# Designed miniproteins, single chains, continued (5): the designs that were tried, part 98

Each design is a single chain, and the fold is of that chain. pLDDT is the mean over its residues in the fold that is shown.

## One batch from the design tools (miniprotein)

Design m19400
Fold by ESMFold2-Fast:
Structure m19400 (fold): chain A 61 residues (1-61)
Amino acid sequence: SEEEKRREIIERLRELAREAERQGKPTLAEAARQSAEIVREHKPPIEVMENMVRTLEKALG
């Protein structure tokens, strides 16, 4: 379901934030945390949520 996909994306964004912190990338960690909150509060379309994850994953390497 869309709700399940949203939960998966929020969890993935939180994982990316923790990974960014471990790599010493605090700005990227903050961006990932803010993205998770935006997804949780505003429930954007799936395409937008997936694009947020892809952008952060590419930035993290």
Scores: mean pLDDT 87

Design m19401
Fold by ESMFold2-Fast:
Parts: C-alpha cells; sequence; structure tokens
Structure m19401 (fold): chain A 58 residues (1-58)
C-alpha cells in the first residue's frame, strides 16, 4: 500500500540520517518530529527504524 511505501521510505531516511526527508515523510504519516529526532539520535539500522515506526503506527 501507499502507507507501507511511506513507512519504508521513512525507515530508510532515518537510518541514513536524512533529517529533512524524514520530517517530510513523517508529516505524511502523522508522525511527530520529536519521534524522528529521537530515532535518528539512536542511529538505528533500517530494520530497527522500521520496527519502531510500525510499533508507533499500530
Amino acid sequence: SRRDLLVEQLATAIAEGKRDAAYTLAAELGIPKDFVDELIKEKPSKEEALERIRALLA
């Protein structure tokens, strides 16, 4: 689905530390910037970021 694609793109942006791209994608998903900032600070893998995003949206 489109939502699944946005989640995958957000996980990639977070894992790559692409803050501005992650903010844009997070806004489309209704995810707050604070969540993105905390997650980027942890320097997760794409898989770790994906699990955290999916847990938030569940």
Scores: mean pLDDT 87

Design m19402
Fold by ESMFold2-Fast:
Structure m19402 (fold): chain A 125 residues (1-125)
Amino acid sequence: SMKEEAEKLYEEVKRHLEEGDLRGAFNSLLKLEDLAKKDPSLVPLLIKATELIAEYHVEQGNPLLAGNTLRNLALFLESDPELKEKYAELVIELYERSAELFEKSGDFEAAEESRERARRLREEL
């Protein structure tokens, strides 16, 4: 089933991160994202996998990559009208968190873009 495949991909993300294999973790995340596009019930698992990768990047001293990881999840959720409505507060939080990470990395332009997107979405609530 798609759920069993998604759960396997989530376990693969965890295993790859434990091994320091960022490329493997990212590849499994992209496959999980593709499944979540087909079955929105898998979005909570995609969120958990994305948070693990973002946390790993922070722990490795890579706030730019952590910010990109969270921003990409926000963009994914925002790309589908039903997901954008259901996860509206999370999308705002992800953009605000990515902005803080971009600022820590010295990417002030990316930080400002993420804050502006969060501000606009908050006005829609």
Scores: mean pLDDT 92

Design m19403
Fold by ESMFold2-Fast:
Structure m19403 (fold): chain A 69 residues (1-69)
Amino acid sequence: AEEQRQRDLEILTEASERVAPYGRQVFAEARKAAEAAGLTPQQRHDLLGDAGAEVVRRTREVIAELEAK
């Protein structure tokens, strides 16, 4: 069972490393768009929430890809 836990941790670590630069890009784009559009604090919060959901979606896709190997 230890080998399964190690594999799960390796998958999560790899997924995190692959998604981190994408996440930074997605949040940077969201912040830039919010500033350009002159959004309210609430609208900025909602836009960043959408960015977070996109990062979670990507993380799940990467985990599924790594698990399929």
Scores: mean pLDDT 79

Design m19404
Fold by ESMFold2-Fast:
Structure m19404 (fold): chain A 71 residues (1-71)
Amino acid sequence: MRIIYLSEEARELLLEETGEDVESYTEEELNEALLRVFQIASQRVQAGDLSALERLRRFVELMRESVEASE
């Protein structure tokens, strides 16, 4: 099972968006967190708030960088 360690920036962003303070995820836990953030952003976009997409994109980018840095 692969463990992905979050950067400080990714950790702060996740805390702001979900209220969770997490230093690392398993691959499954990371996917669940991504789905949660995606759902929140999707609801906001559906209401016309396109800025939620920019925050989501940044979060996904930071998560991808964390995965790449772990390998």
Scores: mean pLDDT 74

Design m19405
Fold by ESMFold2-Fast:
Structure m19405 (fold): chain A 79 residues (1-79)
Amino acid sequence: SKLSQEEQNLLKLLKTTFSFLKEVPPSEKSQDMLFELILRELKKLPKEVALYIVDELEKEFSDDPKIQKYLAEIKKELE
């Protein structure tokens, strides 16, 4: 596995979080706060690991253009 147990747990948590956001959209302010929290956690990881997690999320939510746009913005901030 490319990911440690802690990194796998983070990926699982993010998949669950985005699945929930797909069904129960939060307010714009809550979306901004969530963006900053996710970006902060990913920036603690090696860049290659953070990008791998984003790529796995893009695959999981390939059918959701709103989530794809959100993930693209996160990926841009990690570069």
Scores: mean pLDDT 80

Design m19406
Fold by ESMFold2-Fast:
Structure m19406 (fold): chain A 72 residues (1-72)
Amino acid sequence: GMLTPEQLQAARDATQQALQVGQQSQDPQQALQQAEQIVRDTLSAAGASPEDVEFTAQATRQRVQQLIQQQQ
């Protein structure tokens, strides 16, 4: 796979935190920026490649954006 088992676990944890930020936020733009930052920081710390970090950040952004869209 593109991610190691450790990086995959880090991605899952980061995605869960990002989704919680999206659920609690009153500002969609700030929620998306915070979600991307959580994923980038967590996966970079886990040693993921820049390409895998960006891919996971974009996927997480889309999920947070969908949650925000459902709230509106």
Scores: mean pLDDT 78

Design m19407
Fold by ESMFold2-Fast:
Structure m19407 (fold): chain A 84 residues (1-84)
Amino acid sequence: MLDPLVEKLLEELEKLARDESTPLIEIEIQAGVVRLAAAVLHRGDEEKLKLASERLAEIFERAARESKDEERKEFFRRMAESER
């Protein structure tokens, strides 16, 4: 199980990704915050760092499928690929 702060940041990222009015730069910043929190809180725990990356990829893959805007779909697809 991931640290509660990482889980909270992932939930916030998912909400931003699901809101079509959210600028892509804000989603990218929030993803960076999630990565930083995971890297600090799970330092030296390769399995939990991998789990955090898998959770980020899943959020972006879902956002890519659910988005109706082509530029947003491509952004989310690229973000998901960067986490694998």
Scores: mean pLDDT 86

Design m19408
Fold by ESMFold2-Fast:
Structure m19408 (fold): chain A 94 residues (1-94)
Amino acid sequence: AAAELVREAMRLVDSDPEAARAAYERAVALLDEEEKKRLEELLKKSLEEVVKELKEELEKLKATSDEETVREKGERYLLLAALVGLERYFAAQA
């Protein structure tokens, strides 16, 4: 559900910024409390720092966790990175 809303926001960002923002807000609302807190922390960092930090966390998971856990966490990391990118885009348009 959240990933579908992120794709919708990305599709609409140039043609309908208000609908894109609404889809973004709905995606954020579907995050659990820990993911919302993580998103808030990531939004304080540069996009380059966000990508580096998420890659480092994923590499640690690959070394210490099973394949299913790595896949699930990897999907959530990509979702958080996309949400950071969307928020930065909206901020740049303001």
Scores: mean pLDDT 77

Design m19409
Fold by ESMFold2-Fast:
Structure m19409 (fold): chain A 88 residues (1-88)
Amino acid sequence: SVEETIAALVAEALAGRRFSLAELRERVKDIPGLEDEATVVALRRALEALWGARPRSEDQVRVVVGAYPLPEWLKELIVRAAVREAGL
């Protein structure tokens, strides 16, 4: 599912994994709204920024993710996954 794919990417990113653009494109290829390379690049940057920021609250996650030009539905899925994975 879309939620499971995004949750797995967020969990791996928070564990310190960095994705190549090619790897990220392959992992999200079946998700509607992620066909655009600019959106996949923004997703990659958001995932790296989440690891770098080490957010301690949901509000901090929202600020980090909100800096990137991602559709609102995707931002919300990333926030929910990060909050769950980090135990916030």
Scores: mean pLDDT 86

Design m19410
Fold by ESMFold2-Fast:
Structure m19410 (fold): chain A 89 residues (1-89)
Amino acid sequence: DKEKAEKIDKEAVETGKKAVEAIKAGDAEEAKKLADELERIAEKGAEALAKAAAADPSVGEKLPVEEIAKMIKERARGLAEKLKEAAAK
């Protein structure tokens, strides 16, 4: 399950890099598509964290996993909006 979370993180980084390259290339359509994909990946990662906390209470004892998952989703949403705004210019 940690391995699954790491895979999602890697996918998010690669998607973010592609979005930045699309913006630099002036490909607004591709940049918007990648921004939407980044938001979707972050939502999937947040769900994986919430499930891990539910399966192993020791994970939640030291970390507010539900709050961290919510923050991940909110930050990814904000980043996706900024990417879409940059692509629209």
Scores: mean pLDDT 71

Design m19411
Fold by ESMFold2-Fast:
Structure m19411 (fold): chain A 61 residues (1-61)
Amino acid sequence: SAEEEALIEKAAELIRSFMRDENISREAAEILARWLAENSDADPERLLEAAEKVIAEVEAE
């Protein structure tokens, strides 16, 4: 759904921001991703998949 897609995108954007601007580690980003999955109405597998893609993208920079 559009609402779920928006929630997943917001979670991905938050992780990207924390990694780029606050310089959190991969381990911290993975903890944040798990917390977001547990505290979101979005499907946790889809959210975690999106989060991992963002983490990999930022690490490749």
Scores: mean pLDDT 83

Design m19412
Fold by ESMFold2-Fast:
Structure m19412 (fold): chain A 91 residues (1-91)
Amino acid sequence: GPTIPEEELEREATEALARMYLSVSKERFEERLAKGYTLLETFGDVLGEEDPEVRRERALNMVFTEAKRLALESLKDKFPDYEEAMAELSA
């Protein structure tokens, strides 16, 4: 796996998520979450998920994955394995 320090990546991801949340109104965040739900429902037949709570968790994970991508971009010059980490987020 990538050699990026997990604590530093999580901190940067948390900061990126906070910036995303603060850069938009609560309504805009809810709109993005709703779009995540719509995408998951479109691909739901592939995933086979029936539990609404699991679906919600996956929609939130899509938003957090995007925050992690932003965090990795900010860390790319510090870690040689950032491309491997980006590939893991894309899978």
Scores: mean pLDDT 57

Design m19413
Fold by ESMFold2-Fast:
Structure m19413 (fold): chain A 78 residues (1-78)
Amino acid sequence: DKAVEEVEEHLEKAVEAIEDEKLKKEVELKTSEALGYLRKGDYDKAIALLEELAADERLSEEAKEHLKKAIEVVKKAK
């Protein structure tokens, strides 16, 4: 699915923008979980998880911007 590929691309860029290794691993696990929900058609759970990540004050504005782009792609796929 082209929408899943676009979401994955934005999530990869969000993870790449994180310099802290522990935070990077935590975000990578949660983005993988969100992609799992998206592949199962559970769009609302994917959006909720990504919005929770985007609200994490430990993340840079660059990482948050990529997460917001991923959320918009998921919302359009609903």
Scores: mean pLDDT 83

Design m19414
Fold by ESMFold2-Fast:
Structure m19414 (fold): chain A 63 residues (1-63)
Amino acid sequence: SREEILKKALEEGEKLTKENIAKLKEYQAANPDMPPLEYSKEMMRILADGVSYAYELAQKLMS
């Protein structure tokens, strides 16, 4: 069903988000002078990218 496809796509998007959050935290640890606003901006970008990836994947699987 479309709901099952969307759920699987969201799970894949969540995996990508978790990987990118881990990379951002690693980068921040190496660059502790990183401004909090820049960290927040990168975090929001990562979250948005994960959602976009999930929807693109869902569309491909439903086409």
Scores: mean pLDDT 86

Design m19415
Fold by ESMFold2-Fast:
Structure m19415 (fold): chain A 88 residues (1-88)
Amino acid sequence: TGTATVRVVANLGTTAATTATIQSVARDENGQVLATATVPDVAVDESGRVQTTVTFTGLTPGQRLTVQSTATASDGKTATVTSEVVAQ
């Protein structure tokens, strides 16, 4: 089985929140959901930036993935980022 590790960097902009929840969805080339991950309590910096690492397991090595990550801050601000990765 393969793994994929994604560094998620999202900017919420102006927010008073100090933490955010990151929800990541990994999809194949056909848009089918292969894996999901949730990282709670990620620190929000003074610029509204959140940064974390998300790891998916149980994948097929060589599988191409589009990972869409949404950061939701405690004040309701959201930011979405998309990453491309290949499972190892």
Scores: mean pLDDT 84

Design m19416
Fold by ESMFold2-Fast:
Structure m19416 (fold): chain A 88 residues (1-88)
Amino acid sequence: SKEEYIAWLKSQLPKVEPKEYEPIDIDAALEKLDTLSPEERRKLGVVLGKILANNSEDADKAIELLTYWLFTHPDDVSLTLGLYEGLG
């Protein structure tokens, strides 16, 4: 099946762990979030996704920023699309 083939391919490829990203100033990002373009928000989402995937010390701050944005902008898909991309 397609699912068995995809699972087999994943087992054959080296496990690519998320690359370590430079620490971001999440508080500064939160302050600027409302002024970012959709493209910039998507890129921020990727970084937040990688922070969450790596279980870094910034994970709690990343969750706080994501929760704030989704609560205030439930119709915005840019940040969530970036988040899924960053999570892998």
Scores: mean pLDDT 67

Design m19417
Fold by ESMFold2-Fast:
Structure m19417 (fold): chain A 100 residues (1-100)
Amino acid sequence: SKEQLAKQLTQQSQNLLDLALELKKNPEKFPKPKEVISDEEIEKTIDGLLKLGKELEAEVAVQNLLQLRELLKEMPEYLKQYVGGLLKDTLDTLKQLIKE
């Protein structure tokens, strides 16, 4: 249902925001990312998640994603790539759920 998708997106957006805040506070806690993701791909992924959040009327998810977008601008490239990879995984998972 759309309500279940909205709840899942909200939970994932909160988890990612919390992770980004933790990485900003303690960057040495996390290793350098294994995969290289471009800034353009990260922005496209955030735009995709924002569009989905608006379609699902997941207001809290949209707010979390907007905060995350601003945090990523201030983060070192390697942390941005790490969080960007997790954002892409989240979008891909939700897109699969919507197809069904």
Scores: mean pLDDT 81

Design m19418
Fold by ESMFold2-Fast:
Structure m19418 (fold): chain A 71 residues (1-71)
Amino acid sequence: MFNDIIRQAQGALKQAEILAARNPAAQPLVDEMRELIKQLEQAAAANDSQAIEELVKQLDRLVQELREVTA
């Protein structure tokens, strides 16, 4: 169940890393995404649905900021 969420988050991180290689201004956002994904993996291991929901919202915000920085 949570494996799909983690897989999608890791995919987004890989795309963000590729963008940061071309735009160094994106690097702080990539670092934040990496930290949130670690927290998401921990929340999934603890079966903490509320923490997962909050972390997914934070990841969506960072993805939106990444789009704005790389546009």
Scores: mean pLDDT 80

Design m19419
Fold by ESMFold2-Fast:
Structure m19419 (fold): chain A 69 residues (1-69)
Amino acid sequence: AVVPITPEQADELADFVAAQVAAGSGSVSTTDLQEKAAEILGVSVKTVSRPKTKEKLIEAVRVGRARKS
C-alpha cells in the first residue's frame, strides 16, 4: 500500500534534504533519507523502501524544495 504524505511531512523531509545538501554532502544517502522519512511518517524503514512509497517521497521532496528556492 502507498503511504499518504501530508504537506507538512513533505516540507519536513524537504528541509532535511536541503540541510544535508547545504552542509556540503552534495547528496543524502539512501539509508539516511529512508530513516528520516520513516521517522516523519511514523512507519518502518521497510515500508519507506517500497517502490510506490519511494516515488511519493521523491515527489514530496521536489515540491517542498521548490517552495524554498
Scores: mean pLDDT 70

Design m19420
Fold by ESMFold2-Fast:
Structure m19420 (fold): chain A 84 residues (1-84)
Amino acid sequence: SHPPLEDIKINSTEELKYTFSLYDKNGDGKLTFEELREMFLDLFGVEPSDEELARLDKDGDGVISFRELLEGFEERTGIKGLIP
């Protein structure tokens, strides 16, 4: 079950990095789009769209690095339902 965690605040890069690491099974600092969707669903009760995931993929390599995710959050202050 996925409890609704829409009240979760990611207030620091350390909190985001810790959460990211729970889904990064090989420790390479990258998640697939599917792993990132699962992470967001588990944390926020909502899946990011394919368009949002593509926008996070700054390097265009088909996976999301921690850096790309962090940059995406910085660019999208006020994303309702993903970051409270």
Scores: mean pLDDT 64

Design m19421
Fold by ESMFold2-Fast:
Structure m19421 (fold): chain A 61 residues (1-61)
Amino acid sequence: MSEEERIEEDAELVARHYGRKLNLSEEEVEETRRKLREFMLANPDSPAAKLFRRVAAALRE
């Protein structure tokens, strides 16, 4: 899996998790996924991006 593909998958997993936890609409989940993907692509080495990747990894278990 490419880095870009992994970031897209991670953003989707995190957005879906928060969507369920916060009772977000489908539109809000899609917007959250888009924002997370954009943030992680722009700031891949930030502490926040590393945390989101860790959350996504836990969600795969």
Scores: mean pLDDT 80

Design m19422
Fold by ESMFold2-Fast:
Structure m19422 (fold): chain A 75 residues (1-75)
Amino acid sequence: SDADLRRELTVGVFELQLATIRLWASRHPDMSIEQKLAELDAAVERFLSKAEPQDHPALERVAEEAREELLAAAA
């Protein structure tokens, strides 16, 4: 549906923004994981505040995957 296509586009844009943050985090090995997670969480909060409520479950899943990837990279 058109709504599903719009959601896929929104998710794609969000994934690209979070990928930029993960790239930034990978270039700062001296920063704590807690600081990196705080930057990720701040970006997630900003995006969700402007996103349609019905898209939040899909976006929250993407955010959780990004957090897990960041934690795995720190291990």
Scores: mean pLDDT 86

Design m19423
Fold by ESMFold2-Fast:
Structure m19423 (fold): chain A 83 residues (1-83)
Amino acid sequence: GREAAEAAMRAAGAAVSGDFEEAIREAERALEAARESGSEEATRAAEEMKKRVIEAAESGDREELARRALEAAARAVDAAVAA
């Protein structure tokens, strides 16, 4: 629930600041917290967020990273809160 949502928000913040390593680390924390919650929906949302953050980071496009991280974080937060 809360821990997964907070980690997802931190990942988005790191992505906006251009900190690729921190964005990936916080996305991994969101995924771990979602798995611990036992919610399949929250886990799937967090897995998608991590994948999108990594793909954007690999492209080196900071604007695309920020956009995808924010979109994925919103979905991960909604799923985590619903769990």
Scores: mean pLDDT 75

Design m19424
Fold by ESMFold2-Fast:
Structure m19424 (fold): chain A 91 residues (1-91)
Amino acid sequence: SRASEAGRLLLQGYYYYVEENDEEKAEALFEEAARLTGDPEAVEEIRELVKKYKEAKENNNEEEARKLQLEILERIEELVRAAQAREAAAA
């Protein structure tokens, strides 16, 4: 489904932004996820959390990094579930 693909793209964007330091590729993945979900505001919130997570990791703030990582995963799951519900309602 489009929702499941968006979830994959959001996780890849997170990986490229944080682990590969490839912000351009991460932004492209986030833009595609926003297109697939039709929810650019929710994707923007996830992008902001990913940026904060990267900053926490770079500053060796393990407690804040763990908190932000859990929040990112929760927001991605919520967005995917909401998008799946919209797809089911449109069928």
Scores: mean pLDDT 85

Design m19425
Fold by ESMFold2-Fast:
Structure m19425 (fold): chain A 61 residues (1-61)
Amino acid sequence: DSEERVRALVEAAKENRLPPPTPEIDEELAREYVEAMRNADSDRIAEVHERIAERQRELEE
């Protein structure tokens, strides 16, 4: 259901509070994120968000 997918998207974004993916650093993750968004694949969007968050943490160290 589109309604359910939208809620999952909002929840993932809300939980992660992630900056947008940085193309030069996470080009592959950025592409996966865009593809997941286009397909409204909420599970994959959440997964990519988490991977981006981990990457951002590593870069900040």
Scores: mean pLDDT 59

Design m19426
Fold by ESMFold2-Fast:
Structure m19426 (fold): chain A 78 residues (1-78)
Amino acid sequence: SDYLDQAISSSRMAATLSRRNGDDDGARYARQAQRYAEQGNLDQAIRYSDQAAQSSERGGDRLSAAMSRNARQSLQQS
């Protein structure tokens, strides 16, 4: 439960930061990760967290990438 809440929070932060930095793809992937985590669909949440992190890394947004990786780690511990 605590790890799932952490994953949702981290995904939401990643989406906000990616959008602020003009990474619309990263923001969309992070938001999908948040939505799937809220639904308890861990496999899809992990997949979209990975896509969000990859998008952020391509754009040089290390903080958003770190937030998406934190979400993935929390989902794996759920």
Scores: mean pLDDT 87

Design m19427
Fold by ESMFold2-Fast:
Structure m19427 (fold): chain A 64 residues (1-64)
Amino acid sequence: SLEDQISQSIKNAIKADKDGDKKKYDTSIKNLADLMSKAMGEPVSLDFAKKAVDTVKTHEELRA
């Protein structure tokens, strides 16, 4: 599903950030922004996608 693809892109971005892989992080953010744009029916910025990833990352860190 589109939701599963969004979830996977967020996980890919979090992992790339942890690994220090800036290229994979940037690619994952671009993919996430595209998927979110499709889900919302409007253009989603890279900054919005980054904020979504940061929100999920913070939630996972607080849960660990």
Scores: mean pLDDT 80

Design m19428
Fold by ESMFold2-Fast:
Structure m19428 (fold): chain A 87 residues (1-87)
Amino acid sequence: LSEAEKAEMLERGRKVLEEEAELLREKLLAEGKSQEFADTYAKLFFERGLELLRLAVEENASPEEVREKAVEVITKPLEESKALYEK
């Protein structure tokens, strides 16, 4: 990939992660979590995702590979936290 293409991939991925983080924050607030808790989780989700996106772009990984890895790394902790809340 060219440097311009890598920059575009990072920007597109950032926008997707930002949207997902916003949805996650809204979901946590709707479920009765505090604003501080929701903000913290959304921030961690975004930062983790952005770091993985950067590593994948540097390694010329496909967007699909990045998505699969990001979902796996982020989804498991979120599911565990949600299960504890539902008790």
Scores: mean pLDDT 70

Design m19429
Fold by ESMFold2-Fast:
Structure m19429 (fold): chain A 73 residues (1-73)
Amino acid sequence: SAALRAALAALPPEVAARLEDAAVRGIITGDVEATRREAERILSGVPGVDAAALAELLAAAVRDVLETGSTRL
């Protein structure tokens, strides 16, 4: 998703890396809802970010990868 890539690019690199790790774990486990909740926890300490909206974008990207077999986030 272009929106997800833009949002990740705007985050501190260490936060973006943690979200990418959460997405990879979600793809491996197939647990989209766990990915959303983990992303919300990671983002809860980041000022100026809509944690719920960004976590949903990440969860949607993981769901899309699982449905299409594509590695494109």
Scores: mean pLDDT 81

Design m19430
Fold by ESMFold2-Fast:
Structure m19430 (fold): chain A 56 residues (1-56)
Amino acid sequence: ELEERAQLIGATALADLDPARYDDAELARLIEERLGQPLSPEVLAAAIAAWRRATG
């Protein structure tokens, strides 16, 4: 559940970004801004990690 949701969040919120150009703190901020809602640190970390695995 968490991993599946995190993968979808990362893929949708960060699809247009180059993984080499952003640190995790900046990506977390962008996810929340683009989705228009605050997320737990756990969900943000999982989404960023899933997105980096998918794009690397």
Scores: mean pLDDT 77

Design m19431
Fold by ESMFold2-Fast:
Structure m19431 (fold): chain A 64 residues (1-64)
Amino acid sequence: KEALEKARKAVQEKFRELIDKNNGDIEKAIEQLEKEINAPVIGMTAAEVALRLGIAKEEAEKYL
């Protein structure tokens, strides 16, 4: 259980890093994340993604 939570946190942290590298472009960050991780993990953690980005949960789900 704890391992899964750490994995989710690692993914959201990676996503945040990619957004920073793409100058805040969420769509490009998602595209790059999909290429690197090759997994729909963001879709499973939309709420955590929204929290990391400082945007509404509904907004995060639009890009997932």
Scores: mean pLDDT 59

Design m19432
Fold by ESMFold2-Fast:
Structure m19432 (fold): chain A 65 residues (1-65)
Amino acid sequence: HMELEVREEEVDGRRVITLRAPSKEAFDAAVEQLRAAGYELIEESEDRAVFRAPDGTLVVVELEP
């Protein structure tokens, strides 16, 4: 059963969470869930979306190739 791969990193003093979606459907679902939760969409493309949480954490959603 396919789940999003979650990785946490700290880049330049900022916490970054990366979610890897195994399919376009999972990618689209993750993007909609983050929007519904009040995360700010900063950047969006066909295979990547970047959100900012209220606490300043960056969440990157990536579609696997």
Scores: mean pLDDT 76

Design m19433
Fold by ESMFold2-Fast:
Structure m19433 (fold): chain A 79 residues (1-79)
Amino acid sequence: GPKLLRLIGILLRVIGLELDGRATVAEIQEMAQEVNELFPDNEQVQQLTQQAIQLAQKGDYQKALALLRQAVMTALRSL
């Protein structure tokens, strides 16, 4: 369904940013917010996306991307 396709798109973008070693706070926040909005009632997804945003704001982009990838994988398992 449409949620699955959006999650796959976000996952591929996150992996691309992890491999390229270049990410911005804005990109991480946009992806995290999109995952958060797609799964408002999933406590684990909500927690992981909020932690990813906080790490990105602190400049820890690699940890932020790793948590965002974990959030997407958690969301995929809930489908």
Scores: mean pLDDT 86

Design m19434
Fold by ESMFold2-Fast:
Structure m19434 (fold): chain A 71 residues (1-71)
Amino acid sequence: AEIYLFEAYRKAEEAGDKETVRLVTESLIHYQQGDYEKTIKLLEEAAKRSREVAGNEEAAEFMRQAKEIIQ
C-alpha cells in the first residue's frame, strides 16, 4: 500500500495539486497508525478530487490500488 500511496503523492505534487497531496499525506499518516477506516475515507476523497477537479487519472488510479490493498 505504501508504494502506491507514495506514487499518488508524487503524481499529485508534480501536477501542483496541493490539496490532493495533503489528503494523500493524511491518509499515509492514518495508515501508519493502523486507522484503516479513516485511511480509506481520505483516499476516496483524494481520488475523487484528483479525477474531478485536477483531471489527474494517474494519481487517482494509484489511490484506488492503495485502497484495494488496505481493504
Scores: mean pLDDT 77

Design m19435
Fold by ESMFold2-Fast:
Structure m19435 (fold): chain A 83 residues (1-83)
Amino acid sequence: GATDAALARVAARCLERAKEAYEKLKAGGDPKECLLEVEVALGLAGIVLGVAKIAGSAGGVAAAEAALEELRRLLAEAKELVA
């Protein structure tokens, strides 16, 4: 439905925000700022998951969980680059 599609788009935007920060990090961007952007995106995707669960949106939950899995992987890779 419309709610599932909207939640999926918001989850996808969280992931894209983190991917942009990760690419900036690889290009020599500020490590603290880039890591914070990935962490913020992860937090926002967590909020999207909560909203999807309250709304009873199975499609929204699935999209948010997929985004969270990718975001956790991306944050781990970003932390490895900064270590």
Scores: mean pLDDT 89

Design m19436
Fold by ESMFold2-Fast:
Structure m19436 (fold): chain A 66 residues (1-66)
Amino acid sequence: MVVYTPEQIAARKALEEAILKGDMNALRQFVELYPEDTETLQKGIIFLKNIKREDLAEELEKLAAA
């Protein structure tokens, strides 16, 4: 199992909070700060699709593709 750093745990919580609030600015900041964390971005996209927020999933996919 992969041990997450305290920063990665905090970043994942911030991403989940941003997703629940629909805060695209916070999502953009996450991509800017952690561009190498494609796994967390992919899980965020799956989570958004699972809760039927396809609009946010599409925007997050655009951010991840940049």
Scores: mean pLDDT 69

